# Designed miniproteins, single chains, continued (2): the designs that were tried, part 78

Each design is a single chain, and the fold is of that chain. pLDDT is the mean over its residues in the fold that is shown.

## One batch from the design tools (miniprotein)

Design m6878
Fold by ESMFold2-Fast:
Structure m6878 (fold): chain A 98 residues (1-98)
Amino acid sequence: TLKVTVEVKKENGKYTITVTAENLGDDEFQVELKDLETGETLGSATVPAGGSATITVKDVEIGKRLELTVTNLKTGETKSAIFIVTDEDYTVTKTFEF
């Protein structure tokens, strides 16, 4: 089980995206945040078994569609979620069960 919290905050006229992944299981995960418009990977981290990782992306524009992809490195199974940068600060938590 991987618990992922995404925080979107307005800073200096742009948005900062903070992704915190907490690994409550025994498998290692890869977490990747991608810009869906450009296909660019904005940040990635490996989350060790029983550990955590944080990705911080700055200067993101309003309206950007971002994909969070979680890969179980033992099985190769992937799960994803899409987030949109809005004019409001928000925090969302998702649990990925494998």
Scores: mean pLDDT 82

Design m6879
Fold by ESMFold2-Fast:
Structure m6879 (fold): chain A 86 residues (1-86)
Amino acid sequence: QEEIDRDVYIALALITLTVASLAAERQGLHDDAELVRKTRDEVIKAADAGNFDEAIKIAEEGADQVTSPEVARLLRKAAELLRKAK
């Protein structure tokens, strides 16, 4: 089940990043939304390479760069989910 659990956590992390992008757009924070989309693409690339430490770091760095506390919280939640995927 560890492979299925890993895939589930990866999927939840990616869904959380999508929700973060939508939350930023709903708030009119276009720069935050663009940064979250870029962060999501970089997380997908790192996770596809099996580099979860890099994926976690990318999500956490994204959280530090966004201006919205709500968007930052969602990015940190995605990083937490990626830690469970390790």
Scores: mean pLDDT 85

Design m6880
Fold by ESMFold2-Fast:
Structure m6880 (fold): chain A 75 residues (1-75)
Amino acid sequence: MSKLLDEQLEHVEELAEVLRTSKDPEERLKAIEEIKKLADVPGVLDIAKEALEKALKDKDEKVRKAAEEALKALE
């Protein structure tokens, strides 16, 4: 992989960790929006989709809704 792609993959993984571990729904919403922006990168799309699919099971309804809309936008 290119160095730039590796950096973007690390960024998406960090955002996915925020989605899994943050206690603040606002932080998780911001992570979804940032993941959505990165998902247009071809090497990042699969990891971005996995993170968003996990967010569909989030405790907060707004976070689940944001993940649904993000996944629809990618497909």
Scores: mean pLDDT 79

Design m6881
Fold by ESMFold2-Fast:
Structure m6881 (fold): chain A 99 residues (1-99)
Amino acid sequence: GSPKAIALAREIAEAANTNPLLTATVEGNTVTITSDGSPQGIATAAAIGAGLSLSPAITATVEGDTLTLTLAADAGTAISDEAAANMVEGVRGTAESGV
């Protein structure tokens, strides 16, 4: 993946990890967010996925308590720096509201 796509994935994971019900890990262009299995944790992860899936450069898949986000290899050029910052703040806001 591009350095910008990897950086965005890491920032998304950090924002999600502000919620104690969520654990986010990054592997290249893929972010995996696992909830604690509570209805609140599952709903928060799903809301993060729904928000980010509005970008054509991000594919969000929800399976039970796990959200998998795959950023396109060109996400660093397809997503502007402003849009990336707005996405990270959106994830942080959703994570904070989910506690």
Scores: mean pLDDT 78

Design m6882
Fold by ESMFold2-Fast:
Structure m6882 (fold): chain A 67 residues (1-67)
Amino acid sequence: SMTERLYREVELSLAIMKATIYEKAGDYAGAAKAYEEAARIAEELGDHELAAELREKAARYAALAAA
């Protein structure tokens, strides 16, 4: 339903916000996990372009966390 889609869109927005908070705090591991979760939700919503962008951010921060 439209209501379920709106809840998913809110979940996506919150996941991105959480990722940016970790990013600004320099918590690279936290940012990577939050961006990966956001990418999953974007993919479920059918936004493959946004999902790809969010996965690239997650991969970048995962690499920084492992350095």
Scores: mean pLDDT 87

Design m6883
Fold by ESMFold2-Fast:
Structure m6883 (fold): chain A 71 residues (1-71)
Amino acid sequence: MSKEELEKEVTAGMARLLIGLAKLLIEKKKEYEEAKELAERAIELAREAEDEETVKEAEEVLEEAKKGLEE
C-alpha cells in the first residue's frame, strides 16, 4: 500500500466516522446544527478520498440535519 492509498483509506474512514457521529447527534441529541457541520465536513473528506458511496451517505445526513433545523 502506497502513502497515497493509505491517506485515501484513512480519509474515507474519517468521513464515515463523522457520518456516524452526525447520525447520533440527530437521533439521540437532536443537535441538528452540529450534525450539519459534521455532515458537510464528511462530504469534503469523502470527496478527497474519491469515495462516491460515502459522499452520498454524507449528503443524505446533511439533508436530514437541514430538515431538522427547518422543523
Scores: mean pLDDT 82

Design m6884
Fold by ESMFold2-Fast:
Structure m6884 (fold): chain A 116 residues (1-116)
Amino acid sequence: LRAELRARTAALMARGVDAREAYYAALNMIVSGLDEAEALEKAREIVALLDRMIEALAAGDYVAAAEAAIDIAEIDPANFRVEVDEAMPEDLRARAAAVNARRTAPALITFEMRLR
């Protein structure tokens, strides 16, 4: 997986794709079998949500950060898992649990979201 992921990411970057978009696109092509166009579309959505998550964390808005992490896991459940703090709102805990329950294999990427 790692060698193939690196090779496909490098190939996309050589064609002018953003490094993060290239990485998540390559990941979805390998893990989920998506074609390049579908993988790039999903990767752009993931990167936008990652930026929202990072901005929320920097602002101390842990609930908004958890929401963004759950949104990522909902659009890419094959690659992402979210562990949500018990202090988080019930709706966010329920959504994270529902996404995680659909997995039969370990996630490659896990977000740990804590309120404090």
Scores: mean pLDDT 81

Design m6885
Fold by ESMFold2-Fast:
Order: sequence, then C-alpha cells, then structure tokens
Structure m6885 (fold): chain A 56 residues (1-56)
Amino acid sequence: AEAEVIRALQTELGLSETAAREIVQAGREFGWSPEEILEIARTAVAQGAATRAEQA
C-alpha cells in the first residue's frame, strides 16, 4: 500500500524517493487513503505545471 504509492509517485510523477515519502507522510497525517494521496498528488502536479506555464 504505502510502498506502492511511493513507487507510483516516483515512476508516474518523476519524484525522488524522499519527496514521495514526504507526500505520503503528509497525506497520512490528513487521514487520506493511499489511493486518495496518489490522486491528489497527480492533480497537484498537473495544476502546478499549468500555473507555471501561464505564470499568472
């Protein structure tokens, strides 16, 4: 579960192991499920990329 999400964050989003572990720890503190953590991380990365491209 946790290791699976860490691996997915690394392979799908290009995050380092340290960054992936930090995201999982934060999500766990908020009570998010492993699936919710992964979905939220994907959405945040997509939104961050769009915001940087626009520089609004």
Scores: mean pLDDT 72

Design m6886
Fold by ESMFold2-Fast:
Structure m6886 (fold): chain A 70 residues (1-70)
Amino acid sequence: MLTKEQNELAKRAFEVFLEMLENEEKFSEEEYKEIREKLERAMELVQNSDPEAEKALEEAEKLLEEAIKK
């Protein structure tokens, strides 16, 4: 089962997904695909209680922020 900390990371990942949908018009198909792949990897790490989950999620969040800043 997910710990309270892993559950918080899963919630953050879901928020990244919602921001991607809301800002879809601001990034290309390539950028959307890259962010999605990073997010899917982060979610996999969260489900496996991997200590790298938070770092992977931060990478996805950073890519989303950079894409929106275009």
Scores: mean pLDDT 77

Design m6887
Fold by ESMFold2-Fast:
Structure m6887 (fold): chain A 84 residues (1-84)
Amino acid sequence: SLADEAGRRAAERVRPHYPELADIAGNVAKAIATALLNGEISEEEVYRTARLAVRTLAPNASDEQIDYVTRVAAEAALEAVKKA
């Protein structure tokens, strides 16, 4: 699915930089892509929703790591929806 592709891509992009956050990035990207495809969130809500999810799943991560993972996950989700 497009959501699975978004998750895989986000995890692959994060893994070389923060391997401990790669699965979190993938799970967040997949969830955001699924919500977008189902019309549950708007494009305007993507970054806010992704940031909240990353913060919740990675409470020990630095603000820099959270910002990075949020951007990668949000971008992967938006790319997947754009392909639909």
Scores: mean pLDDT 87

Design m6888
Fold by ESMFold2-Fast:
Structure m6888 (fold): chain A 57 residues (1-57)
Amino acid sequence: ARRTLRAVFDSEEEARAGAKTVATHLETERGERVVAAEIRELANGRYELTLVVEPRA
């Protein structure tokens, strides 16, 4: 089944770096894949990362 991961970062650059780190960890350590990724600026100037993850075939 698909699951959603969310995290908040202080900058867009940190959110992008976090997305790459999490995607690599999921692929190498858990056999999962990221099928969608979204970075959204929040009203407080922080950035929300949303990842949709599913098991690898």
Scores: mean pLDDT 80

Design m6889
Fold by ESMFold2-Fast:
Formats: C-alpha cells, sequence, structure tokens
Structure m6889 (fold): chain A 85 residues (1-85)
C-alpha cells in the first residue's frame, strides 16, 4: 500500500514537471486520495486487485488526454508493475 502511494505521488510529480494543466494535476491528486482511501477500506486479499484496477483506469485516462506524454505513461506503467507484486 505505501508503495502504491509513492507511485501515485511520482505520477503527479512527473505530470507537474511535464507542464500538465493545474486542473488535471488537481484531478490527479483527488484521484490519488480516493484510490488510497478505497484501498484502506479494502480487505488485504483484494487490495492488489483494487490498486491494479485503479491504476489501469488512470492509465486509460492519461492515454486519452496525453497520448504523446511518454514519461507520464511510463510512470503509470511502473505503478501498475508495483501493484502486481
Amino acid sequence: MEEIEKELDRVIEVAEKAGVPQETIDALRRYRDVLIERLKKTEPEKQKEVALSGLEDLRLAIEQLYPDNKELLEEVDRGIEVAKK
């Protein structure tokens, strides 16, 4: 769980450095908070599935809005790999 929080924070940091609009950064922070809150309320056995689903949904949203932002997409992909462990 702490590893997923760090990966989400890295995604936000990469987005900020890439010059993504503040409205999108604020949406990413809200999404992070909602996903982490959901994980805290989820049974340990299901936390991996919830984290993966949440990160995959984030990946799809970023791919639709910023398909050419390879650094941002790669950072989300790293989060997905962390969630698989």
Scores: mean pLDDT 82

Design m6891
Fold by ESMFold2-Fast:
Structure m6891 (fold): chain A 58 residues (1-58)
Amino acid sequence: GPLTPEQKAKLIAAARAAVGSAAAGAVMGEASRLSGQKPPVPPHKATPEDALAFVESL
């Protein structure tokens, strides 16, 4: 289902604070788990920009 405004705000903040693919992948994975949407890239290839764009699309 769709993210709540609070969940989306927290995930955007986490994506902006993420450094490296592991942190970006963790944010993307949590956003995928909460929304039920499939991530656009595998976690090991995720950038902070990919995680931010994915969360903003939800």
Scores: mean pLDDT 78

Design m6892
Fold by ESMFold2-Fast:
Structure m6892 (fold): chain A 75 residues (1-75)
Amino acid sequence: SVDELIEEGIRILEEAGSPTAKALALTVRQLKEQKNYESAALAILAGAKVLEEEGRLDEAERLRKYAEKILEALK
Protein backbone atom coordinates (compact mmCIF):
# COMPACT_ATOMS: atom_id res chain seq x y z
CA SER A 1 0.00 0.00 0.00
CA VAL A 2 1.01 3.67 -0.31
CA ASP A 3 1.07 3.91 3.51
CA GLU A 4 3.52 0.97 3.72
CA LEU A 5 5.81 2.49 1.05
CA ILE A 6 5.87 5.82 2.92
CA GLU A 7 6.66 4.02 6.22
CA GLU A 8 9.59 2.23 4.52
CA GLY A 9 10.89 5.60 3.28
CA ILE A 10 10.62 7.04 6.81
CA ARG A 11 12.47 3.99 8.22
CA ILE A 12 15.40 4.38 5.78
CA LEU A 13 15.70 8.12 6.57
CA GLU A 14 15.57 7.51 10.36
CA GLU A 15 18.19 4.71 10.14
CA ALA A 16 20.55 6.97 8.12
CA GLY A 17 20.98 8.90 11.37
CA SER A 18 22.09 12.31 10.02
CA PRO A 19 20.21 15.37 11.36
CA THR A 20 19.03 16.28 7.84
CA ALA A 21 17.75 12.75 7.11
CA LYS A 22 15.93 12.63 10.48
CA ALA A 23 14.33 16.05 9.83
CA LEU A 24 13.12 14.78 6.42
CA ALA A 25 11.72 11.62 8.06
CA LEU A 26 9.64 13.86 10.38
CA THR A 27 8.47 15.96 7.40
CA VAL A 28 7.42 12.80 5.48
CA ARG A 29 5.49 11.53 8.54
CA GLN A 30 3.67 14.87 8.95
CA LEU A 31 2.72 14.92 5.23
CA LYS A 32 1.45 11.33 5.49
CA GLU A 33 -0.71 12.26 8.51
CA GLN A 34 -2.15 15.15 6.43
CA LYS A 35 -2.94 12.62 3.62
CA ASN A 36 -0.61 14.64 1.35
CA TYR A 37 0.87 11.54 -0.31
CA GLU A 38 2.30 13.34 -3.36
CA SER A 39 4.28 15.77 -1.17
CA ALA A 40 5.36 12.85 1.05
CA ALA A 41 6.77 11.08 -2.05
CA LEU A 42 8.56 14.30 -3.13
CA ALA A 43 10.07 14.63 0.38
CA ILE A 44 11.29 11.01 0.08
CA LEU A 45 12.97 11.98 -3.24
CA ALA A 46 14.65 14.90 -1.43
CA GLY A 47 15.81 12.35 1.16
CA ALA A 48 17.31 10.20 -1.61
CA LYS A 49 19.42 13.18 -2.75
CA VAL A 50 20.61 13.81 0.84
CA LEU A 51 21.61 10.14 1.29
CA GLU A 52 23.39 10.17 -2.10
CA GLU A 53 25.41 13.24 -1.00
CA GLU A 54 26.24 11.37 2.25
CA GLY A 55 27.58 8.37 0.23
CA ARG A 56 24.63 6.10 1.11
CA LEU A 57 24.01 5.09 -2.50
CA ASP A 58 22.03 1.86 -1.89
CA GLU A 59 19.63 3.57 0.54
CA ALA A 60 19.26 6.54 -1.86
CA GLU A 61 18.28 4.15 -4.70
CA ARG A 62 15.71 2.41 -2.45
CA LEU A 63 14.16 5.78 -1.53
CA ARG A 64 13.89 6.75 -5.22
CA LYS A 65 12.17 3.43 -6.02
CA TYR A 66 9.71 3.82 -3.12
CA ALA A 67 8.88 7.40 -4.18
CA GLU A 68 8.35 6.27 -7.80
CA LYS A 69 5.99 3.48 -6.62
CA ILE A 70 4.03 5.95 -4.46
CA LEU A 71 3.67 8.45 -7.33
CA GLU A 72 2.64 5.67 -9.75
CA ALA A 73 -0.01 4.41 -7.26
CA LEU A 74 -1.53 7.94 -7.13
CA LYS A 75 -2.19 8.02 -10.93
Scores: mean pLDDT 87

Design m6893
Fold by ESMFold2-Fast:
Structure m6893 (fold): chain A 60 residues (1-60)
Amino acid sequence: METVDEIIELIDQLSEESRKELLKKFDEISDEAEKNNWSGEEYLEKAKKVAEEILEKEKE
């Protein structure tokens, strides 16, 4: 899936600290996706947005 490749590229650009934050957020998103029965597409879109936000914050 193209979205997965984009997320991987974002992760490669992150610092170690930002990657730790992202993994924590992925756990939270995964729990919410399971509880709310999100589609795979919804999960990936949310994950991508969170990764983008973390990267932009790091670039400050």
Scores: mean pLDDT 76

Design m6894
Fold by ESMFold2-Fast:
Structure m6894 (fold): chain A 96 residues (1-96)
Amino acid sequence: MKEEILKAVKETAEELNKIPGVEAKAEGNTVTVTLPDTEKGKAGAKALADGLNKIPGVTAKAEGNTVTVTLEDSEEGVKNAPLVKGGLLTGAYEAG
């Protein structure tokens, strides 16, 4: 796996964990983000997954108030990692 993918996933989770009410976990090329267990948090998780799935090299899934985002181990995944980080941070701030 590309070092840039592992670093981006780890840094994204670290920044998300700074947001009150948000919990994030980095595992390989995957970030799991848990938003507040509210109707707004669940709606935010779905909106984030739908938006992030439109980015090349990105797969996102929402289950309740949790979003799982996987960056492809590819040039596309590396190039679009900053968009994933920005999108997750913005969405998490809006949901928290």
Scores: mean pLDDT 82

Design m6895
Fold by ESMFold2-Fast:
Structure m6895 (fold): chain A 63 residues (1-63)
Amino acid sequence: SLSQKINELKTKIKELDEEIQRLEREGVRAAHNGDLDTVRELAAKIKELEKERKNLQKEIDSL
């Protein structure tokens, strides 16, 4: 059903939000330690996850 599809997409968005927050916390720790390579890698990963989140939101908005 449409409602089931929307709920599944919302669950995936919540999981992505949790992963993004986890990586952001790791990035703060890496920055405090002066590990700029790790900061850059985590920032790139966060950007990828944010794009995935945006695509899932667009999918919901198109239903």
Scores: mean pLDDT 90

Design m6896
Fold by ESMFold2-Fast:
Structure m6896 (fold): chain A 64 residues (1-64)
Amino acid sequence: DPHERLREVERLVKEAEEAIKNGDYKKARELADKLASLGDLKRAADFYEKVGDTEKAEKLRAEW
């Protein structure tokens, strides 16, 4: 269901932003991995960069 996928992506984005705000970079990386697995490579890359994983962010950006 495309609508359920969109809701899941939006939920993961919100949780990743909250994890970064709280300094939980491990959780933010896990949420970024989940976003990438759902095909949201842009937001996954943005979150990897915010947690300091710039190499993984650049690799994902090269894929779209």
Scores: mean pLDDT 81

Design m6897
Fold by ESMFold2-Fast:
Structure m6897 (fold): chain A 57 residues (1-57)
Amino acid sequence: MEELRRRVGELADRLLAEDPDASREEIVRRVAKELGISQSTARRLLDEEYARLAEEL
């Protein structure tokens, strides 16, 4: 899970850099498709990563 969560975060950051106007839903869909995981898993891991970043900022 730790490694997968980091990959989700890195990919989400890359996608946001390419399209800063992309919605959270679009990021979740793209991450899920790119990593071959379910949208529910991608959303959960992305939420965990954003929660972690919010604590650091």
Scores: mean pLDDT 75

Design m6898
Fold by ESMFold2-Fast:
Structure m6898 (fold): chain A 55 residues (1-55)
Amino acid sequence: VDDIIQWLRDFLISLGKPDLADQQAAKLRALAAAGASKEEIEKIAREILRKALEE
């Protein structure tokens, strides 16, 4: 799960969105700590990526 979150963070930073990267990485880490499944984290990460690319 950490590799997915780190990849998303690094990708968002590469798009010029470091604040979004930090906020979303923190959100996903909190969800993982609360017991969210890998599949749930991947689904949310994909939604975050989709929205970032649409802007």
Scores: mean pLDDT 79

Design m6899
Fold by ESMFold2-Fast:
Structure m6899 (fold): chain A 109 residues (1-109)
Amino acid sequence: MELRAEATAKSKGEKVIGTGRAVAEPGNTVELRLRIESKKEKKESPVRRAEAVGQTAIVENTVELDVKKGDEVRATAEARGTDPDGIVVSVELKDKNGNKLEQEVRLER
């Protein structure tokens, strides 16, 4: 396994929380970015990058968005590997009714 990426999006009261985690094996680099969007607001995390030099590297990121009941919310977590081929992992979560949602996506290479 050269690269593993995990993205989770969940509601927590009046907020949606996006969390991403990516793991790279030695010799690989991983880049992780999170974005949460509603019809009125967009929030992005800083891009976090880790290079696995001699040992496994882990990068994590979190972003939160305030939401109102009935708002449609899209949470996207994107993790990219840069070696050898660059794997892109993204997850999209939509809440059309403002209900409590949780979704998780994992990809391994």
Scores: mean pLDDT 64

Design m6900
Fold by ESMFold2-Fast:
Structure m6900 (fold): chain A 92 residues (1-92)
Amino acid sequence: NNKIEEAVKQLKAKAKESGKTVEVKIEGNSLQIKLEGLSPISLTGIALYLIGLELDGAKVEIKIEGDKLEVKVEGLSEEQILNVLNAITGAV
């Protein structure tokens, strides 16, 4: 999917510009993201956004350790995956 590949590329580029690291794995309706170097504001913003997805019926796992965020989300449409990637890019 060219749109998702482009969004992943944009997220990786933005993270690199900000001195952060990002790993992304997408498998069907499942999205896994690992981020390092996040500010407390960015961590809080991303976590709240993802909790919103769980309230909308997605299965969300979040692990926060210091400046590191690991996220796994299941039950997403392609459009929802794209929206998550774009939201995280805006937060880093």
Scores: mean pLDDT 81

Design m6901
Fold by ESMFold2-Fast:
Structure m6901 (fold): chain A 82 residues (1-82)
Amino acid sequence: MEKEEKLKKEAERLEAEAKLALERGDLYSAGLSLYGLAEVYKELGKYEEAKEKLEEAIRLLREADPDSVALKLAEKKLKELE
């Protein structure tokens, strides 16, 4: 299915972006990429992987900027996944 192929390519891109951001010490950008990766995994029906990536995103975003809107959105999304 074309949508599934697109989502898999987005997951690969976001995973690469997160790794590159971590190599640069850019915890905020890494957290945003992992948040996006979690959304892609959720759309693929991979809820456990989505939860794991959201937990990683929350950790990085909290370390980078504990008052960020991105952190609050990630925490809300994690609660929605239980």
Scores: mean pLDDT 84

Design m6902
Fold by ESMFold2-Fast:
Structure m6902 (fold): chain A 65 residues (1-65)
Amino acid sequence: MKEQLELQIEAAMVEIQAAVLLSIGEDVERAKEALELAREAERAAEEGDLEKARELIKKAKEILK
């Protein structure tokens, strides 16, 4: 439960970061891709697929770099 909640929070934080970049017009294409991956990660965490959630969060963070 705790780990699942932490992954959901991490995914939400990446979604917020990507949404901020989109609202400012910075790195729009990368921000959109990261947002999609973060949303998929949040869903995976809710479904209990913690490994998939971790991989998706990592990919989203790499794209936003």
Scores: mean pLDDT 80

Design m6903
Fold by ESMFold2-Fast:
Structure m6903 (fold): chain A 59 residues (1-59)
Amino acid sequence: GAATGAAAGAAAGRAAGLAGHSPSQSGMYVDNAAFEAGAGPAGIAAGGAAGLREGQRTS
């Protein structure tokens, strides 16, 4: 669901943001995490936004 995709995307986005401080890197991890979580398009969008936000917080 979207909630699981958002959580997975946020964790992946944060990790990617910290490692590379790169939105494109975060997007790649968010897409993969959301897909694996079965969140579909809504989860990808929600996870992407949440991941980017978390990545920015730690930059």
Scores: mean pLDDT 54

Design m6904
Fold by ESMFold2-Fast:
Structure m6904 (fold): chain A 55 residues (1-55)
Amino acid sequence: MEMSEEQKKAMEEAVENAKKVMETLSEADREVLKRILEHEARKHNLDVEEVLKML
């Protein structure tokens, strides 16, 4: 799936927001969120390693 620059920026912002939310989440919820982000990145043909290091 091809993403525009705008869509990639929105995805990066979502990852940054997820990092902040993780500070308030339980351990189990953080693991779920991380897996969701990893799956979403793969679905949109993003570099999973790049997305994960933003967390």
Scores: mean pLDDT 69

Design m6905
Fold by ESMFold2-Fast:
Structure m6905 (fold): chain A 66 residues (1-66)
Amino acid sequence: MLDAELQAIVDEVVAESKKAFPATPEQVLRDAATAAALRGKALGLSPEQIRREALLAAMKAYAEYE
């Protein structure tokens, strides 16, 4: 279960990634962003750092999907 802050970060990252990679399934981007956001939260990262890590994870998932 995501708290409201993590859910907002994941939703923003997925929306941004979908604009950049419209052919990639949203679920692939969302799964990667969610996993990275949860890891960042567990490590005590700031919301800004969590957003960056989630975005990088989504980009990596896109690259590995193709």
Scores: mean pLDDT 79

Design m6906
Fold by ESMFold2-Fast:
Structure m6906 (fold): chain A 71 residues (1-71)
Amino acid sequence: IERGVLEIALAVARVLAKKGYFDEASELVQWVAERATDPEVRELLNKAAEALKQGKVDEAIKYLDEASARL
């Protein structure tokens, strides 16, 4: 799977999170984490998914931005 597809998935996850669809956003972020080859990116995405499950949107976006920059 290409980097561009993972970036699009994370962009969709951000939109879902901002609209309050936390479970759907978390699931999508976890889907990207399973396909990330960089362990640091995977860890950031797992932290973002956990923050989303807790409704911590600002924290989740911070981790998503860090992961996306390394993707």
Scores: mean pLDDT 83

Design m6907
Fold by ESMFold2-Fast:
Structure m6907 (fold): chain A 60 residues (1-60)
Amino acid sequence: SKKLIEEFEEEARKILKEEDDREEIEEKLQKLLSKYSSLPDEVADEMSKAALRLLDEKFS
């Protein structure tokens, strides 16, 4: 699960680097999260928290 979270975070960072519009980033991050929808809730929660943190870092 740690490697999957790292993989998710790497893909999320690419989205944040390539896109400047917050709404587009949020949509793409949500689609990325949906690719991992079969994972346990604990792993999905970790990924969601990482996505929110990256959004806050870019737009705060």
Scores: mean pLDDT 80

Design m6908
Fold by ESMFold2-Fast:
Structure m6908 (fold): chain A 55 residues (1-55)
Amino acid sequence: SAAAARRQAEIAALRASVDALAEALARALGWSPEDARRFAEMVVDTAIEVLERLK
């Protein structure tokens, strides 16, 4: 359905933002790329879980 396709696109966009968030965290906080990536993934996964719970 159109709603399911939109939802999938939103989730894909959030997952794609992990790279940008990880890069920003590494630059701002001086974290290793690995630590920044891990934290970014946790934040994005939490956001996706909240969105799935609300819908």
Scores: mean pLDDT 79

Design m6909
Fold by ESMFold2-Fast:
Structure m6909 (fold): chain A 60 residues (1-60)
Amino acid sequence: LSKELLEEVGEALILMAEGVGKTAVKHAEDDPEKKKKLEEETKELIERIRERNKKLLEEA
């Protein structure tokens, strides 16, 4: 697999995670606790995607 492909996939996954998180927060606007929880979970997910992608690039 090319490093370029791995970078593209990682970027696409981050964009999808951001989109899903944004939609979830929008639906939870009437619940402040749920909104904060979803924002934190979205940040954690993006961080995990970045870390995994970095390791894949190092092994490619």
Scores: mean pLDDT 76

Design m6910
Fold by ESMFold2-Fast:
Structure m6910 (fold): chain A 74 residues (1-74)
Amino acid sequence: SAEELRQEAIDLARKASPEAAKVVEEGFDRMKAAKTQSEADAALGETVRRVAEIDPENAAKIASLLAKALGEMR
């Protein structure tokens, strides 16, 4: 489910730092609140960019999990 993918992304980010976990949580909330596909894609991109600045090693995996979660919500 989208929520399970979200939780996996948050758990992975939290292993790196509490800041990375917060970025993923806030980013997912923005993606869920988005009224259009364009807004959701922008929220995903910004979240991935911020995660890559904090935790570059896990950014690709977190991006994959969040993209899959977004796909399940749409």
Scores: mean pLDDT 82

Design m6911
Fold by ESMFold2-Fast:
Order: sequence, then C-alpha cells, then structure tokens
Structure m6911 (fold): chain A 120 residues (1-120)
Amino acid sequence: SYEEVVAELEEIAEDDSLSPIEKLERLAGVVHRALGLDLSPEQALALVEKVKELYDKMLEENPDLPDVLKEAMDALFSRFADAVVRRHPELAPAVKAMVEELKAKYPDIDHHVSPLLAAI
C-alpha cells in the first residue's frame, strides 16, 4: 500500500545500522513496489519528494561515497521521477524542478539524462 511504502522510506532514512549500499538496495526495492501501485497524483508527488529527501540526506551525510553509488542513486531517482511523470504528466513542472535542484546541488555527479524531463 501507499502507507507501507511511506513507512519503509522513513525506516530506511532513519536506520543508522544500514550502510549506504544497503540503503540504496532497500530504496530500489521500495521504488519498484511503489511503481506497481495505482497512486493518486498527490501520493505520487509526495513519494518523489520523499525519495529526493533521502537522496539528498544520503549524499550530505556521506560526502565520500563512491561515484558508482552516487550515480546509482541518481539513476534510481531519475527513473522513478520519469515513471511518475509518464503516469501523471501534470506533475512534470514540479518533478523537473526537483531534478534540477539536485543537479545544481551536486554538480560533480554524472546525472542521469531523462529525455522526457529534458523535453519540458
């Protein structure tokens, strides 16, 4: 359910026993399950915001994270954002703003290029 996905994202964010790679693996699983749900636009946008917050927190708390993991996190976020915009095109401006904010904040990451978001 949406509520279970939200709870799992919050648990991943708060679980200090998890390494960055373990958090990324759990996040990937949660995102995969979320994409199987029939989410409202409001629920979909809220989940994109929560994944963005976790992405930001992970990079801020782990500045020395290997580039491969930073790129994997960016790819996961970008693919989730793309899937949300494909299902809810009305969210495209808000989602694009979140993607551009992360690109501006983390310019050293090789950011995943979304053809869909680039066309907006």
Scores: mean pLDDT 80

Design m6912
Fold by ESMFold2-Fast:
Structure m6912 (fold): chain A 55 residues (1-55)
Amino acid sequence: MEEARKELDEIFERFKKGEITYEEAVQRLAEIKERHPELTAEVNRRKKALDEYLA
């Protein structure tokens, strides 16, 4: 659980730094959602943040 939340934070930080693409960030978020369905709302919030950062 805590590792998955850390991964969510890391995905957003890496995307902001240009270390991963939007497509890779979305894929990693989807993988976390599949492994941890209880984090679906958190994953959706993070995806919205990525979309807003690009807009």
Scores: mean pLDDT 78

Design m6913
Fold by ESMFold2-Fast:
Structure m6913 (fold): chain A 115 residues (1-115)
Amino acid sequence: KVYTDLKEQLIEIARASIEMGLDTLRENGASEEEIRRAERIGEEMLEGLRNARTKEELEKLVAEWAERALAKQLALLREAGNEKGIENVRIGYENAKKSLLATLAGSTTALVTLA
């Protein structure tokens, strides 16, 4: 039950994040191919979350997701010559990864709070 609830919540958060990202790309004039590529990546991520059967698989997928997204964003910032942006993105993705992993661990925190 708790695992199923966490998995569903994580999928919903991921879906909302993907939709917001796609809307931002469209608003900024991204090409149809860039949008299609982002849609494919988002769907692959959502499918991975749906197919995960354990909490450990979800944690691994979240970590791999954050690492892959960070690498792609860093490549874009390097191409633009934005050194300050590179550092800020590294910190941001590490914090996002920690927040997502903390969400998966939330049942433990809830048990402590109820004591």
Scores: mean pLDDT 64

Design m6914
Fold by ESMFold2-Fast:
Structure m6914 (fold): chain A 98 residues (1-98)
Amino acid sequence: MPPESEILAAMGDIYAALGDQLAKQGDLREAAELYLKAAELYERAGDYRGAAEAYAKAGDAYAALGDLEEAERLYRRAAELYERAGDAAGAAEAAAKA
């Protein structure tokens, strides 16, 4: 439903932007949680590219925290969502990080 999807995508953008800010400050765990929230909102909105990018950023944060198993899982999820979005380059980049 367009109004709900637009609101969910906008909320995803806000969470992703907050995650970017926290990641720059070194608050990687909080950044990862915000990226995961953004990814869920983008998926519910049908924005598979936005969701894939948010999962990839969460994976980057977990990798920096040393949680390599969680990072790999998130990169693989991002690759699947990039494929669903028709973004072959994004899928290849995410898969290479897994």
Scores: mean pLDDT 86

